Designed miniproteins, single chains, continued (2). Designs and how they scored, part 19

Each design is a single chain, and the fold is of that chain. pLDDT is the mean over its residues in the fold that is shown.

## One batch from the design tools (miniprotein)

Design m4632
Fold by ESMFold2-Fast:
Structure m4632 (fold): chain A 64 residues (1-64)
Amino acid sequence: MMPSMREVIMAAVSELLNDPSVSDDQLNEFQLGLSRVHEETQRTGDEEAGHREIERLKQEVLAS
């Protein structure tokens, strides 16, 4: 079963919170990105695209 948007968001936030290399500024940028993804998902109804974008944002933070 595909995880809900809430479950995907909570899992990503937990991963970043447990990574000591992630700064508060990076977490803030990630949360702003999540808000934009949520708005886009509400507009389009495409939760799969939302899931992919959340993963992309998480990887962008971890690559910084």
Scores: mean pLDDT 78

Design m4633
Fold by ESMFold2-Fast:
Structure m4633 (fold): chain A 66 residues (1-66)
Amino acid sequence: MPDTEAAIEEARRLLEEGHPRQAAFALDQLLKAGASRRKEALLLRAEAYERLGDFESARRYRELAE
């Protein structure tokens, strides 16, 4: 649980600092590990892809979060 929270906060920080590729990578690793907070991680990953201009991937991850 603490590790999942820390990873999500790190991804948020990366997005705020303008590193969406690194944020997307961190969130991908978190999701592959089967972490809790899956819906929030998927939504943050969608935001990271949107900032990268990959709107198709962003839409896909938003759908998975529902």
Scores: mean pLDDT 78

Design m4634
Fold by ESMFold2-Fast:
Structure m4634 (fold): chain A 72 residues (1-72)
Amino acid sequence: AEKAAKAGREAAEKGGGKASGRETAEAAIQVGSDPDAAGLAATRGVIEGGSDVMSAELAAKAAREGAELSGD
């Protein structure tokens, strides 16, 4: 969870919410987090990175979907 949140925050500082979601999903997969944990980590990371609510929603959706797809 911590590594996923950090990845999401760093990505939010460098780019848009969707990119943050993707990096958070990748980090969550590496640490064995579930899709809900990935979504929460992305939301936290984007907000802490100073992005708006829409960017946080896009990041959370991308992170959750990415983590779900890796589990299939």
Scores: mean pLDDT 67

Design m4635
Fold by ESMFold2-Fast:
Structure m4635 (fold): chain A 92 residues (1-92)
Amino acid sequence: SDADIALLEREFGEQLREADRLIQEAAEAEKEGKYEEAIELYKEAKKKAEEIKEKAEANERLPEELRERLVEALEKAIESLEKRIKEVEKKK
């Protein structure tokens, strides 16, 4: 719902944008062959996603269904970042 989107933006919008920026910077570093830098940035993005997940799980203002969906999306993002870190490490 529009109210759910507004709640997500208010509670997590800036943190989600910061995580996305780190992923974009990591992808650019990887494209340039800067594998150590890319790994560091992907690890920072993963840490941010984990922090958002913990805050979402503790946030009593979010409806339970919205909280569960957000946590699931963050878990999938964390898994994707872990796989990407391993793939970049193989390129060294």
Scores: mean pLDDT 86

Design m4636
Fold by ESMFold2-Fast:
Structure m4636 (fold): chain A 67 residues (1-67)
Amino acid sequence: TKEKQIEALEEFKKAAREGDVEKAREYAMKLISLGADPEEVNEFVRAVGEGDWEKAVELAEKMKKKV
């Protein structure tokens, strides 16, 4: 549901801010399983992997507005 996607996006943002790459990946996979676009989700994971947590959070907020 949209509610579950928003919940997963919030958890992803939290993991990104904490620098927890593995937790961020887990929530990214959950987002894909809930129907999020894999290409957009992979952009979030790339940003976290590059250490750019601000970009990861911005991309997640952008997706949240579309839900």
Scores: mean pLDDT 79

Design m4637
Fold by ESMFold2-Fast:
Structure m4637 (fold): chain A 108 residues (1-108)
Amino acid sequence: SMTKEAEELSKELIKAIEEGNVEKAKEKVKKLSKLGIEADKKGDKKAFEVVLEGLYKGGEIAVRQGNKEMLEAVLKGLIELVKELENKDFILKAIGLTIRAIGDLLDM
């Protein structure tokens, strides 16, 4: 199940961010973004929502930590996702989160 894979990757991303492991966080962000693109292509709304929630949660934790490099890693994943999406509703949701992450980064 793509949903279960997204849930596991989201937990791994959050753990990497909480541990301050930028390299692991980058790896998990890349995997989540790729899974989000696959979910879009397959029309898997549930898997896409879990991917987006994982990236959003990761960004929130990075902001709370004041870790600019970590927030930049999440933002790069969101930008990669937005570039490849075809579903209008998914694009709008991902753009909204990307704009929020950019705003947070500029305030750091």
Scores: mean pLDDT 87

Design m4638
Fold by ESMFold2-Fast:
Structure m4638 (fold): chain A 61 residues (1-61)
Amino acid sequence: SMSEELKKIMKEIKELYASLSDEEKAEFQDRLVKLYKEKKEKGDHTITLEEVLAILKEVKG
């Protein structure tokens, strides 16, 4: 079971993602891939929910 705070951030992510156009969804996926590759080069294989939310807000804004 997830904590209430974790459920809240996941709900915000889902709502923002659902509000994106197909073009914005493609941009979001491209930015996630770029972030993953950058982190992988530094030995980090984890993308956080906070980073996901930040990218979604940038793409939507």
Scores: mean pLDDT 83

Design m4639
Fold by ESMFold2-Fast:
Structure m4639 (fold): chain A 87 residues (1-87)
Amino acid sequence: GKKLVEADEKEKEELKKKLEEIVKESEEWLKKNKEKEEYEKLLAMIKARAIILEEGDEKAFEEMLAAEEKGLEELVEKAKEIIKEKE
């Protein structure tokens, strides 16, 4: 992934905006579709990454990378924890 400290301000803002738009579009899609549960998991992962980028939280980023190594289920669980802690 792209390191926050190595990205210029323009690239950081563009990445944040892209993640926010993906979250918004995914939330609108989930309201219309029967496969909500699978896409809710994807949306949680995207939201968590957007929070990490906004906060600059390297610890949360490292925790998500560690969860990713364990599998998709662990990654989704960690993403939901990050979202819950910030909301």
Scores: mean pLDDT 69

Design m4640
Fold by ESMFold2-Fast:
Structure m4640 (fold): chain A 60 residues (1-60)
Amino acid sequence: SMSLEELKQKVRAMLKKAGITYRSSLEEIRKFGEELAKELNIPYSVALQLVGEVLQREAE
């Protein structure tokens, strides 16, 4: 199974490809979370948590 750090790196790469940043709208972030959940076959709540954690690091 993929480690949490490897998963977060993959999510970061996918966010960059999609042009989503910590300044993106909540609607854009939610839509990305839905697509991420489908792509990784994980619950939407987990996808949103991962996106939030990655974007929080980008804001720091």
Scores: mean pLDDT 82

Design m4641
Fold by ESMFold2-Fast:
Structure m4641 (fold): chain A 95 residues (1-95)
Amino acid sequence: PLHPLLQLGIDRIRSLLDKAVEAAKAGDVDTALEYLRQALRIAKSLGLTEVARALEQAIKDVEANKDDPEGVLKAVEQARKETEAAIDKLKELSL
C-alpha cells in the first residue's frame, strides 16, 4: 500500500486537477495551467516520478491548445486520465 504522505499528496493532486477542469470549462486557460503546475510541484516534491511525467505532458498539451477552448478542455480532461493512470501504476508498483 502507499505511504500516508504519498496518499495525501495524491489527494491534493486530484483536487487540483478537478479545479483545473473547472477553470478550463470556464475558458480560464491560465488558471487551469496554474493548477496543473501546482499539482506538478507536489508530485516532484514527493518523488512521484511517473505522476510528474504525466503532468508535464499534460501541461505541454494544454499549452499547445491554449487558443482553442474545446482543445484546452479535452487536454485538461486527458491530463486527469493520464495522471489517474500514473497513480494506479504507482499503487500497483507499491504492492
Scores: mean pLDDT 80

Design m4642
Fold by ESMFold2-Fast:
Structure m4642 (fold): chain A 82 residues (1-82)
Amino acid sequence: MEEEKEKLEKEAKELLKRYIEEEANEGLYLMGASSYEIGEKKDPEKGKKEKEEYLRLAEEYRRRAEELREKYEELKRKLEEL
């Protein structure tokens, strides 16, 4: 039982680390998107397209973070049962 608990704890830490990475990436792309609101004055269509791409990437990272969070919570519940 202890070896199984240690293995699950290691997996939980790896999931949490990945979750934090995906959340950090979402934040970076959201900040990038916001910066284009000021920069689009010289080429509005290019700025809009780049902003939309950054928002799309941020949404992808958000979805991955949600999936990792769900897996982390499931693993945490399994640890509580041990």
Scores: mean pLDDT 76

Design m4643
Fold by ESMFold2-Fast:
Structure m4643 (fold): chain A 60 residues (1-60)
Amino acid sequence: SREEIAEWLRTRLGLTEDGARRLAGLLEPHGEEAIRRLDELLAAGVSPAQALVRVLSEFR
């Protein structure tokens, strides 16, 4: 859900409440797939900022 995505972004990437909610709204239609992709990129050593940009470009 959007709330779960926002909490993940806030806790894992240190985003503000507002920033996490805005990004969660953009990622919500892709749900768990977007979170899985973010986690995969972070595990591969991609920076949080680069991982977010890549995922947002993949899940228009």
Scores: mean pLDDT 78

Design m4644
Fold by ESMFold2-Fast:
Order: structure tokens, then C-alpha cells, then sequence
Structure m4644 (fold): chain A 59 residues (1-59)
């Protein structure tokens, strides 16, 4: 689903930023931003996924 794709991209964006992997970060953002622009209702799920992934990585 689009939600599953957006959630995966959001988690990858957080991981790439944490690992300071610029190429992976740009790829994740390039995947995520078009999905949110096409369907803004994905934003809550994306925000929650990013929050959970940041909590896992940053404490």
C-alpha cells in the first residue's frame, strides 16, 4: 500500500540521517516527499514511524 511505502521511506530517512549516509538520505526523501504530496493523509503514519525510529536509534 502507499502507506506501507511511505512508512518504510520515513524509517529509511531517519536511519540514513543517523548514519550520515547522504545518498541514502536523498533517495529516501525522493521516495517519501512525492507520496506525501500525492496523499497528505499519509502524514500521521509517516510522523509516527519517524518518531518510533528516532526513539530506537537516539534513545
Amino acid sequence: SLEEEAVEAAREEVRAAYEKDEERLKRAQGRLFPLILADPSLAPAVSEAAREERARLLG
Scores: mean pLDDT 84

Design m4645
Fold by ESMFold2-Fast:
Structure m4645 (fold): chain A 90 residues (1-90)
Amino acid sequence: SIADRLLAALEKVGEQLLKSTDPETILALARAMRAIADALVNLYKKDPRYKPTLERAVELLEQLIEKLSDKYPEAAAILRETVERLRAAL
């Protein structure tokens, strides 16, 4: 489904974020992840069957926040805001 493709894109962006050491790139990737998550929320509002995909996105983002919080607090803050938006939709 399109939601599964967006989740796969979120996973791939997360992998690139963890491989990056440039703060500007890390912030840009965190913002890209927020945009993908917003698209997932919009799909879920139209079809509740996408609930497991949103729950998986939350799990992925929480794992990234744990890995980033000490080194890149600004990127972690964007991802925390993203998790709050996903949880508010659930």
Scores: mean pLDDT 87

Design m4646
Fold by ESMFold2-Fast:
Structure m4646 (fold): chain A 81 residues (1-81)
Amino acid sequence: ARATLEEILARAEKLEVYLREGDRARKLVVENGELVAEEEVPTPAFMEALGSDAVGALVAADGRAVAVGAETGELLETAAE
């Protein structure tokens, strides 16, 4: 939830942000608070597993992840490997 998101943001030397667009996603890589890479990738398996409601996700280097729901903006705790 929000507390997990705040912990990820506070401690992330490297953070990956995914913005889902159908079967593709926009991947943003942030290191030390700076955007270092931006690319289009296939939608990650962990977002597909959460279903069509997952429109965004934040993934920390330790595999901790938080996904964002489409209609409510709900934060869903998950894991990426």
Scores: mean pLDDT 67

Design m4647
Fold by ESMFold2-Fast:
Structure m4647 (fold): chain A 103 residues (1-103)
Amino acid sequence: SDEQVLLQYATLRMAVLLKKAAEAKAKGDDFSADLYEAMALMIEGVLRAIGVPKSVVEEIRKQAEALAKTQSLADLEKQLAALRPQVQAVLDQLRQQRLQRLK
């Protein structure tokens, strides 16, 4: 479904940020680690703001943490890039539906 595509994209984006945070922390770059973690937290805030239930956001966070531990950064970014056209199509459909509802 369109919702599943958007949630998968959010999960992968969060996983990339969490992996970058972990790698920065391992190098002693606490500032970059804190910034990447804050970016992941902002994704959680956006999902909540658009009406995603707290329980679903918590599940997305857990999945993102698991992906960050089990997959390479290159593999995560490749998956994210592959999903971008599907995400764009879903966003375009949502924009069209919203415009029709305003008539």
Scores: mean pLDDT 85

Design m4648
Fold by ESMFold2-Fast:
Structure m4648 (fold): chain A 102 residues (1-102)
Amino acid sequence: VDEAVEEAKRAIEEAKTSPLDEAVKHLQRAIEHVVRILNAAYEALQSGDPDRAIELARRAKELAEQVLEVAKSKGLPDEIIQAAKNLIDAADSLIREAERRR
């Protein structure tokens, strides 16, 4: 998961300095890594580790918020913006559920 976090961060940074076409590809890659982090958070919750689930979901939310900021600032397609918003909502839902299971 630490590798997925670092790969997402790198993709977000690459998107900031890239032309629009490449920025879309970099943010799509970042979204893929954020999904992997959220899946790991869900698995932690299912295995009875709500503290780990909260930690991972918070990291995923922070990265998804960065994706949203870059997508909005560069005027990228609504599909990227909506995907980032969906990931933020999913992370928030997982954090709330995990906090209830603490």
Scores: mean pLDDT 87

Design m4649
Fold by ESMFold2-Fast:
Structure m4649 (fold): chain A 87 residues (1-87)
Amino acid sequence: MSPESREALMAEVEASMIIIEFAVLKATGSLTKEELEELIERLEEAKERLRELLERTTDPQAQADLRATIEALEKTIEELKELLEKL
């Protein structure tokens, strides 16, 4: 993998860990508005990191991977924000 692809993968792993934490909190009945707001902030930070990587990346394959990951994160953030409005 290129260095940028590895960093994109690491950011995707971090985002996946946040999603797992969300799933655990939801399953245990521990999901609060405050917890959800914190999870959204962490995903927004991961997305910003990926956008910064995209600006620095010259490898077309890594650029495509980064764009796909950013799009997936944006969709997840939007869904969680909609859930937050119901809490």
Scores: mean pLDDT 78

Design m4650
Fold by ESMFold2-Fast:
Structure m4650 (fold): chain A 92 residues (1-92)
Amino acid sequence: GSEEEVQDGIAEAKRLLKEGKYVEALAVLDDLLKRYPSNTQVLETIVRLVPIIVLAGAVLRDRDAIDAAVALENHVKETVPDYKSIEARAFS
């Protein structure tokens, strides 16, 4: 069901991050957001992982990773009017 698809997608994104495949990880998360725009696990995962990717991209000078992370953050903000509430929950 949708819960299994969400969990599998989040696991795949985390695996790609561990491998340093930041753009591919962000693409998996963006696909999950498009398919499940109100799923709290997807939103909290994106809010939590985007800052990590931005920091890693800055350290590694990976502009494509930074640009992809910023694009995904903007997509979340457009999809979720209550972005600050989701952000607070993700870091609780």
Scores: mean pLDDT 81

Design m4651
Fold by ESMFold2-Fast:
Structure m4651 (fold): chain A 86 residues (1-86)
Amino acid sequence: AEEELKRIDELEEELEAGLAAARSHEELRAILERALEEFLELLKEATDKEVILRLIARILDLVGDLIELELMVAKGKSLEEIKAAL
């Protein structure tokens, strides 16, 4: 449980750093999709309730961020506006 929660925290830090450094909406999409894949893989192996709930919450947030990204891209929003919304 503690090791899995620590891994989630590490992936969250990597995600935040990646999103901050991203230079295009395509790079933002790639970063969010990779994070989603990583959290989904962890969820498949998770047995602890706290870990499962934390992963589900992060997965739902990431799906929401992906929807927001595509919506803002479709509306012609700038990279800076998109990054501020995520």
Scores: mean pLDDT 86

Design m4652
Fold by ESMFold2-Fast:
Structure m4652 (fold): chain A 89 residues (1-89)
Amino acid sequence: SSAQQAARDAQLAALEQQLYQIYKEKYGEQYAQQKVAQFQADRAKADAQLEAYRDATRDELLAALKNAETPTAAVGLGLRIAELSFEEA
C-alpha cells in the first residue's frame, strides 16, 4: 500500500542519514559519499524490480522472489505477494 511504501521509504532515508554520519566521522566524507551512493543504487534497483512486477500474478511474484538479487528486493516482493493474497481473498 501507499502507506506501507511511505513508511519503508522514511525508514530507509533515516538509516541512510545515520550511516552517512557514522562513516563520515570515522572514515571521512569521500568514503561516506561512496557508501551512500552504493546504497542508493541498490535501493533504486530493488524499486525498479518491484515496479516491473506491479501487475504480476502471485505465481510470477513467487518466481521473481526465488531470483531476487538483493534482500531489499526480496522483502518488497514478499510484501507484494502478501498484499495480493489479501486482494484475491
Scores: mean pLDDT 70

Design m4653
Fold by ESMFold2-Fast:
Structure m4653 (fold): chain A 64 residues (1-64)
Amino acid sequence: SSSELMDLLERLLSGEYLPLAEFKKLLQQSDSFKNFILQELEAGKGFLEFSGDKVRFVPVKLVD
């Protein structure tokens, strides 16, 4: 559902760990979610950190 997608996206972008299985299902079920994550990664805004069966988004601070 759209609300579940938004909740998981907010948790991911806040730096919370998500279960890898749920993250993979979202990438498979939502092209919008997949495209959003790919654009964030390609723009150099952050990276995905994997820890066991969990994943989180780590924002990159550009210090200039």
Scores: mean pLDDT 75

Design m4654
Fold by ESMFold2-Fast:
Structure m4654 (fold): chain A 83 residues (1-83)
Amino acid sequence: MSEFSDRELAILRAIHEAGEAGLSVAELSERLGMSPSTVRRHLARLKEKGLVVERDGRYVLASPSAYLDAEVEDGIALIEEGI
């Protein structure tokens, strides 16, 4: 199966934390300390996998479960959403 890099998982976590507002390439670059080109490359892959959608320059999770599915499928245990 296609695995996610640590960078792709970091991007998914950042977008998940931002919720419905999502994050732009510039915001992800600044938050994660990645170049905009690196962020765009990973976002393109995540978009092709159906994990994120682009909303006119901002990226949001396709659904709340997209982040959870990515973490679980990549063999990473995750904490339950919410409190």
Scores: mean pLDDT 69

Design m4655
Fold by ESMFold2-Fast:
Structure m4655 (fold): chain A 105 residues (1-105)
Amino acid sequence: MEEEKRRKEIEERLKRLRESYQALVDDWAATVEALLRRAGLSPEEARRYAEQFRKAMEEKNFDEVEKIADDLAALTDDPATREALRSYVETFRELHEEIERLEKE
């Protein structure tokens, strides 16, 4: 009796989390491109890096996502930008861990 209701609730929560995750992927890719352009990279290089970052997130390659965030932090001496990058990495991890937890149920 409880199992069918729980499954429905998990499916609805997974749908919302996946939508939030995709929105975060899109936002981060755009943010990465903008930050790299501000750091003096060419539009072509900034876009290539942003696409690699997007692919890493979509493939759930956390090691690559963290490496890219660290590289971005190294390109800026602005504490606010570094803190924003850290906050994004934390949000990304929390959303992914929640999705994985629910998919395992």
Scores: mean pLDDT 74

Design m4656
Fold by ESMFold2-Fast:
Structure m4656 (fold): chain A 89 residues (1-89)
Amino acid sequence: MSAEELAAKIEADPALYADVAAIDAATIERMAADAEFREALAAGDYERAAELALALTREAAEALGVAPESAALAVEALRLGLEAQLARL
């Protein structure tokens, strides 16, 4: 599934969109608090930072108790976004 196809799928389902938005918000908070993620960014280790961001997204989804499909789509959306961003670095 492309990033565009994934975004369209999420946007077409208000409940799924709400779940993904909640996971994304919780992930941002976890990233800000995570020492390893912050250290990876400070070191310019963007591959490690991406790995940690994906792990934190999975942890956020689990903590929120969202449906497995919503969790999987949130992780995939971040993975595709990070992959595109790393390709530009």
Scores: mean pLDDT 79

Design m4657
Fold by ESMFold2-Fast:
Structure m4657 (fold): chain A 80 residues (1-80)
Amino acid sequence: MKEELDRLIAEAQKLIDEMEKAVNEGDYEKAIELSKKAGEVITRAVRLAKELGDQEALDRVRELSEKLNEITKKIAEKIK
């Protein structure tokens, strides 16, 4: 359970990092696909963190969610 939560958080971070790289390279199609995957992983991590009562993990997932939202907003500005 805890190991799965740690894996989900790590996966979300990697997806966000890849999403930022895709945006910097102008690959908005890839960035959009990565954003969908990151959102799914974040949703799963939130559910598991709440189930475990892991406040530190919830705080980390919240930060990742905020970062995902910022990058998604940046993509929307670029593809107008």
Scores: mean pLDDT 83

Design m4658
Fold by ESMFold2-Fast:
Structure m4658 (fold): chain A 76 residues (1-76)
Amino acid sequence: APPRTNPLTGETTTDPELARLMIEEAGLEIGIELLKELIKENSSDPELVAKYQEELKKLEEELKETRKRIEKLKEE
């Protein structure tokens, strides 16, 4: 069960930047999965697929940067 306080704050990590990036990563992953589902459901509509693929590329780029930062902070 989730705690009443934010689990990604100083309680669970000593780095508030890491906690923030982990929250951002989770949000981006959810957004990416939703766009992938929309692409799959609308695979017969190339106009909608193209629109969602553009958004997906933007979110995937942001996710890559966020994940690289998280990995670096975890290794240091």
Scores: mean pLDDT 73

Design m4659
Fold by ESMFold2-Fast:
Structure m4659 (fold): chain A 69 residues (1-69)
Amino acid sequence: KYEEKVLEDAKKAESEFEVRRILSDYYTDLVRELVEKGVSPEEAFRKAQELYDKVYPKALEILEEKKKS
C-alpha cells in the first residue's frame, strides 16, 4: 500500500534529491501513523526504515527510466 503510493510520487521527481525528499516525507508520515495506532516509537521507526530501504532502489530505477523518455 505505502510502497505503491511512494513510488507513484517518486515518478514525479526530477532528481535523486527529490526522490529522497519524497521518501523522507512518507517515512515521517508512516512513523506518525503507526505511533498514533499504538505502535511503539522504536517499532514504528524500524518499520518505516524497512519500507524506505525496500522502495528507494525502485524509486531511483523509475526516475532513471523517466529521464530516458
Scores: mean pLDDT 78

Design m4660
Fold by ESMFold2-Fast:
Structure m4660 (fold): chain A 98 residues (1-98)
Amino acid sequence: MTVEDIVEKIERAFREILLGIPAKSEEEKKYKEVALLAWWLPTERDPAKQREIVRRIAELLGVSVATAREIIRAFQERKPEILAEYDEELIKRLKALS
């Protein structure tokens, strides 16, 4: 599994969280936990807690800490685009009701 494959699964989990869709499996729970941890990481001010969050993501994904950092960076870069897509879907839904 490539870094891109993992990032896509995290993006899907993040979109499902925004839509209020519950996890249906342990794998889905895992990716949702990773998405939430990656979402919160930039707001954490304690370097020790930041390291613990990265380690937890690495453990959940079964990857190295270095690979987890690359995945987190890729997700953070794509997060604004995901939010924009969500807003566009909401607009389309509202137009369908009009």
Scores: mean pLDDT 74

Design m4661
Fold by ESMFold2-Fast:
Structure m4661 (fold): chain A 68 residues (1-68)
Amino acid sequence: VPTDADILQTARDLLEVEGASREETVARALALEVERLKAEGITLSPEERAALRESIDRMVAALAESLA
């Protein structure tokens, strides 16, 4: 299972290297995490996906604030 550090690294690369928006970064990080879990045989419910998205949004917000 990906750690918070793996999610933050993905978000940092999207924000700093690709110049992606915060919304785009959250959406892409979420999609990558969902696909990674699916590869491990884990399928998230809509509720679990929403909770994961909220967690990623908070992490990306904190990272973006620290980079400003």
Scores: mean pLDDT 75

Design m4662
Fold by ESMFold2-Fast:
Structure m4662 (fold): chain A 76 residues (1-76)
Amino acid sequence: GSDIARHTRDARDSIDRGDRDSFRRHVQRIVDLSRDYPITSRRSLQVLYRHARRRDDDMARVAQDGLDRVQRIVDS
């Protein structure tokens, strides 16, 4: 929903600023929303992973961990 779009935008901005703490918080909120919006959350985290992998390995790991957590929610 709109909440996922907002957190995705803010997380992307956090990548550009190098703000790892802000990025982790936004990824966590996207993961939390995945119970109601699994497909949208997964697409959001895939976009964030691609952006992060070009800038910051720690943020890329956070996004990948988020994807793994969403996949487990979808498979449950």
Scores: mean pLDDT 86

Design m4663
Fold by ESMFold2-Fast:
Structure m4663 (fold): chain A 58 residues (1-58)
Amino acid sequence: MLTPIEQEALKRILEAKPKTLGEAAGIAKDVFLEKGFPGWVASVRGKALAEIAFELLK
């Protein structure tokens, strides 16, 4: 099950309907950064969540 932070990031990605994986990863990264995660952790987690979101948008 996704954590509340991951659920919020996923919701923002799905609402934004990004055209690229990089755009989706950027949205997720911003959510993790807002919650106090370091930039590198936010980047890694954001990319993983963006890949999940893109699979759901197919």
Scores: mean pLDDT 80

Design m4664
Fold by ESMFold2-Fast:
Structure m4664 (fold): chain A 69 residues (1-69)
Amino acid sequence: DADGDGVWDGDELKNFLTELLSKIFGLKLDINNPAVQELINMIKDFADANGDGKLDEKEMELLLKGFSK
């Protein structure tokens, strides 16, 4: 979060999720691959409880807890 308002825009979220998935799975992920984009969109939709197309810090914490066991 570059502006420190606790909300991640779509580009920040995509970059974060791509790095996270690459780290977790040890895979070479291509952000332009449709399967990777679908996975990112599914995770974003799951975490977007506000329906505003943005992910707040609390929603991200819940997502991270899911990946952290």
Scores: mean pLDDT 60

Design m4665
Fold by ESMFold2-Fast:
Structure m4665 (fold): chain A 84 residues (1-84)
Amino acid sequence: MEEVEKIEKETIDEIVKLLELEGNEKEKRKAVEILKRVTFKGEPPPEEDKELAEILLPKLTPEKQAQIVKLLEEAKEKIKKALE
C-alpha cells in the first residue's frame, strides 16, 4: 500500500511540473485531479469545478495531453506490479 501511495504522489508531481501549474499545493492537487478525471478516466468534471476545468483545458496541448496519458499509464502499470 505505501508503494502505491508513493507512485501516485510522484505521478501528480510530474503532471504539475509538465503543465507548469500555478497556485498553492491544494490548488495544484485539485487541478491535477480534474485533469486526471477528464483525460484518463473520460469522466466529466464535477459541476462546481466546471469553470475551473474550462480554465485548465487550454493548458492541455495535444502534446502535453499525450504525455499525461503516458504518465498515468506508467503509474497504472507500476501500481499493478506493486499489487502482485
Scores: mean pLDDT 72

Design m4666
Fold by ESMFold2-Fast:
Structure m4666 (fold): chain A 107 residues (1-107)
Amino acid sequence: MKYFIGVAYYLGDDSVVGAAAVANEKGEILAEDTVIIPKAEFAGWTEDQALGIAAGLAASRAVKKAGVKPEEILDTGPDSFARADSVEEAREKAIELAKRAAKEGTP
């Protein structure tokens, strides 16, 4: 069985947020996770580095919760990532992207 992932990120005033969701081939969400990290923990880092860490942690946690092997996740590239304007929007976008990737089979 193939699995698909959607990832979204949000850069708040005091926090860096990553959200991820894992879907099966039917577009059913198996797991989701959201990571909120204080910006102070990224003092001296670039925004891209901070967002990458938050997104990567959320993705890793969602995959673990789904109980799937990373190699069973189809790599959808840039189309599986989105910027959000809030924590709630990041969660919604991650779910939407995972379902879209599952429906298309590729980005």
Scores: mean pLDDT 79

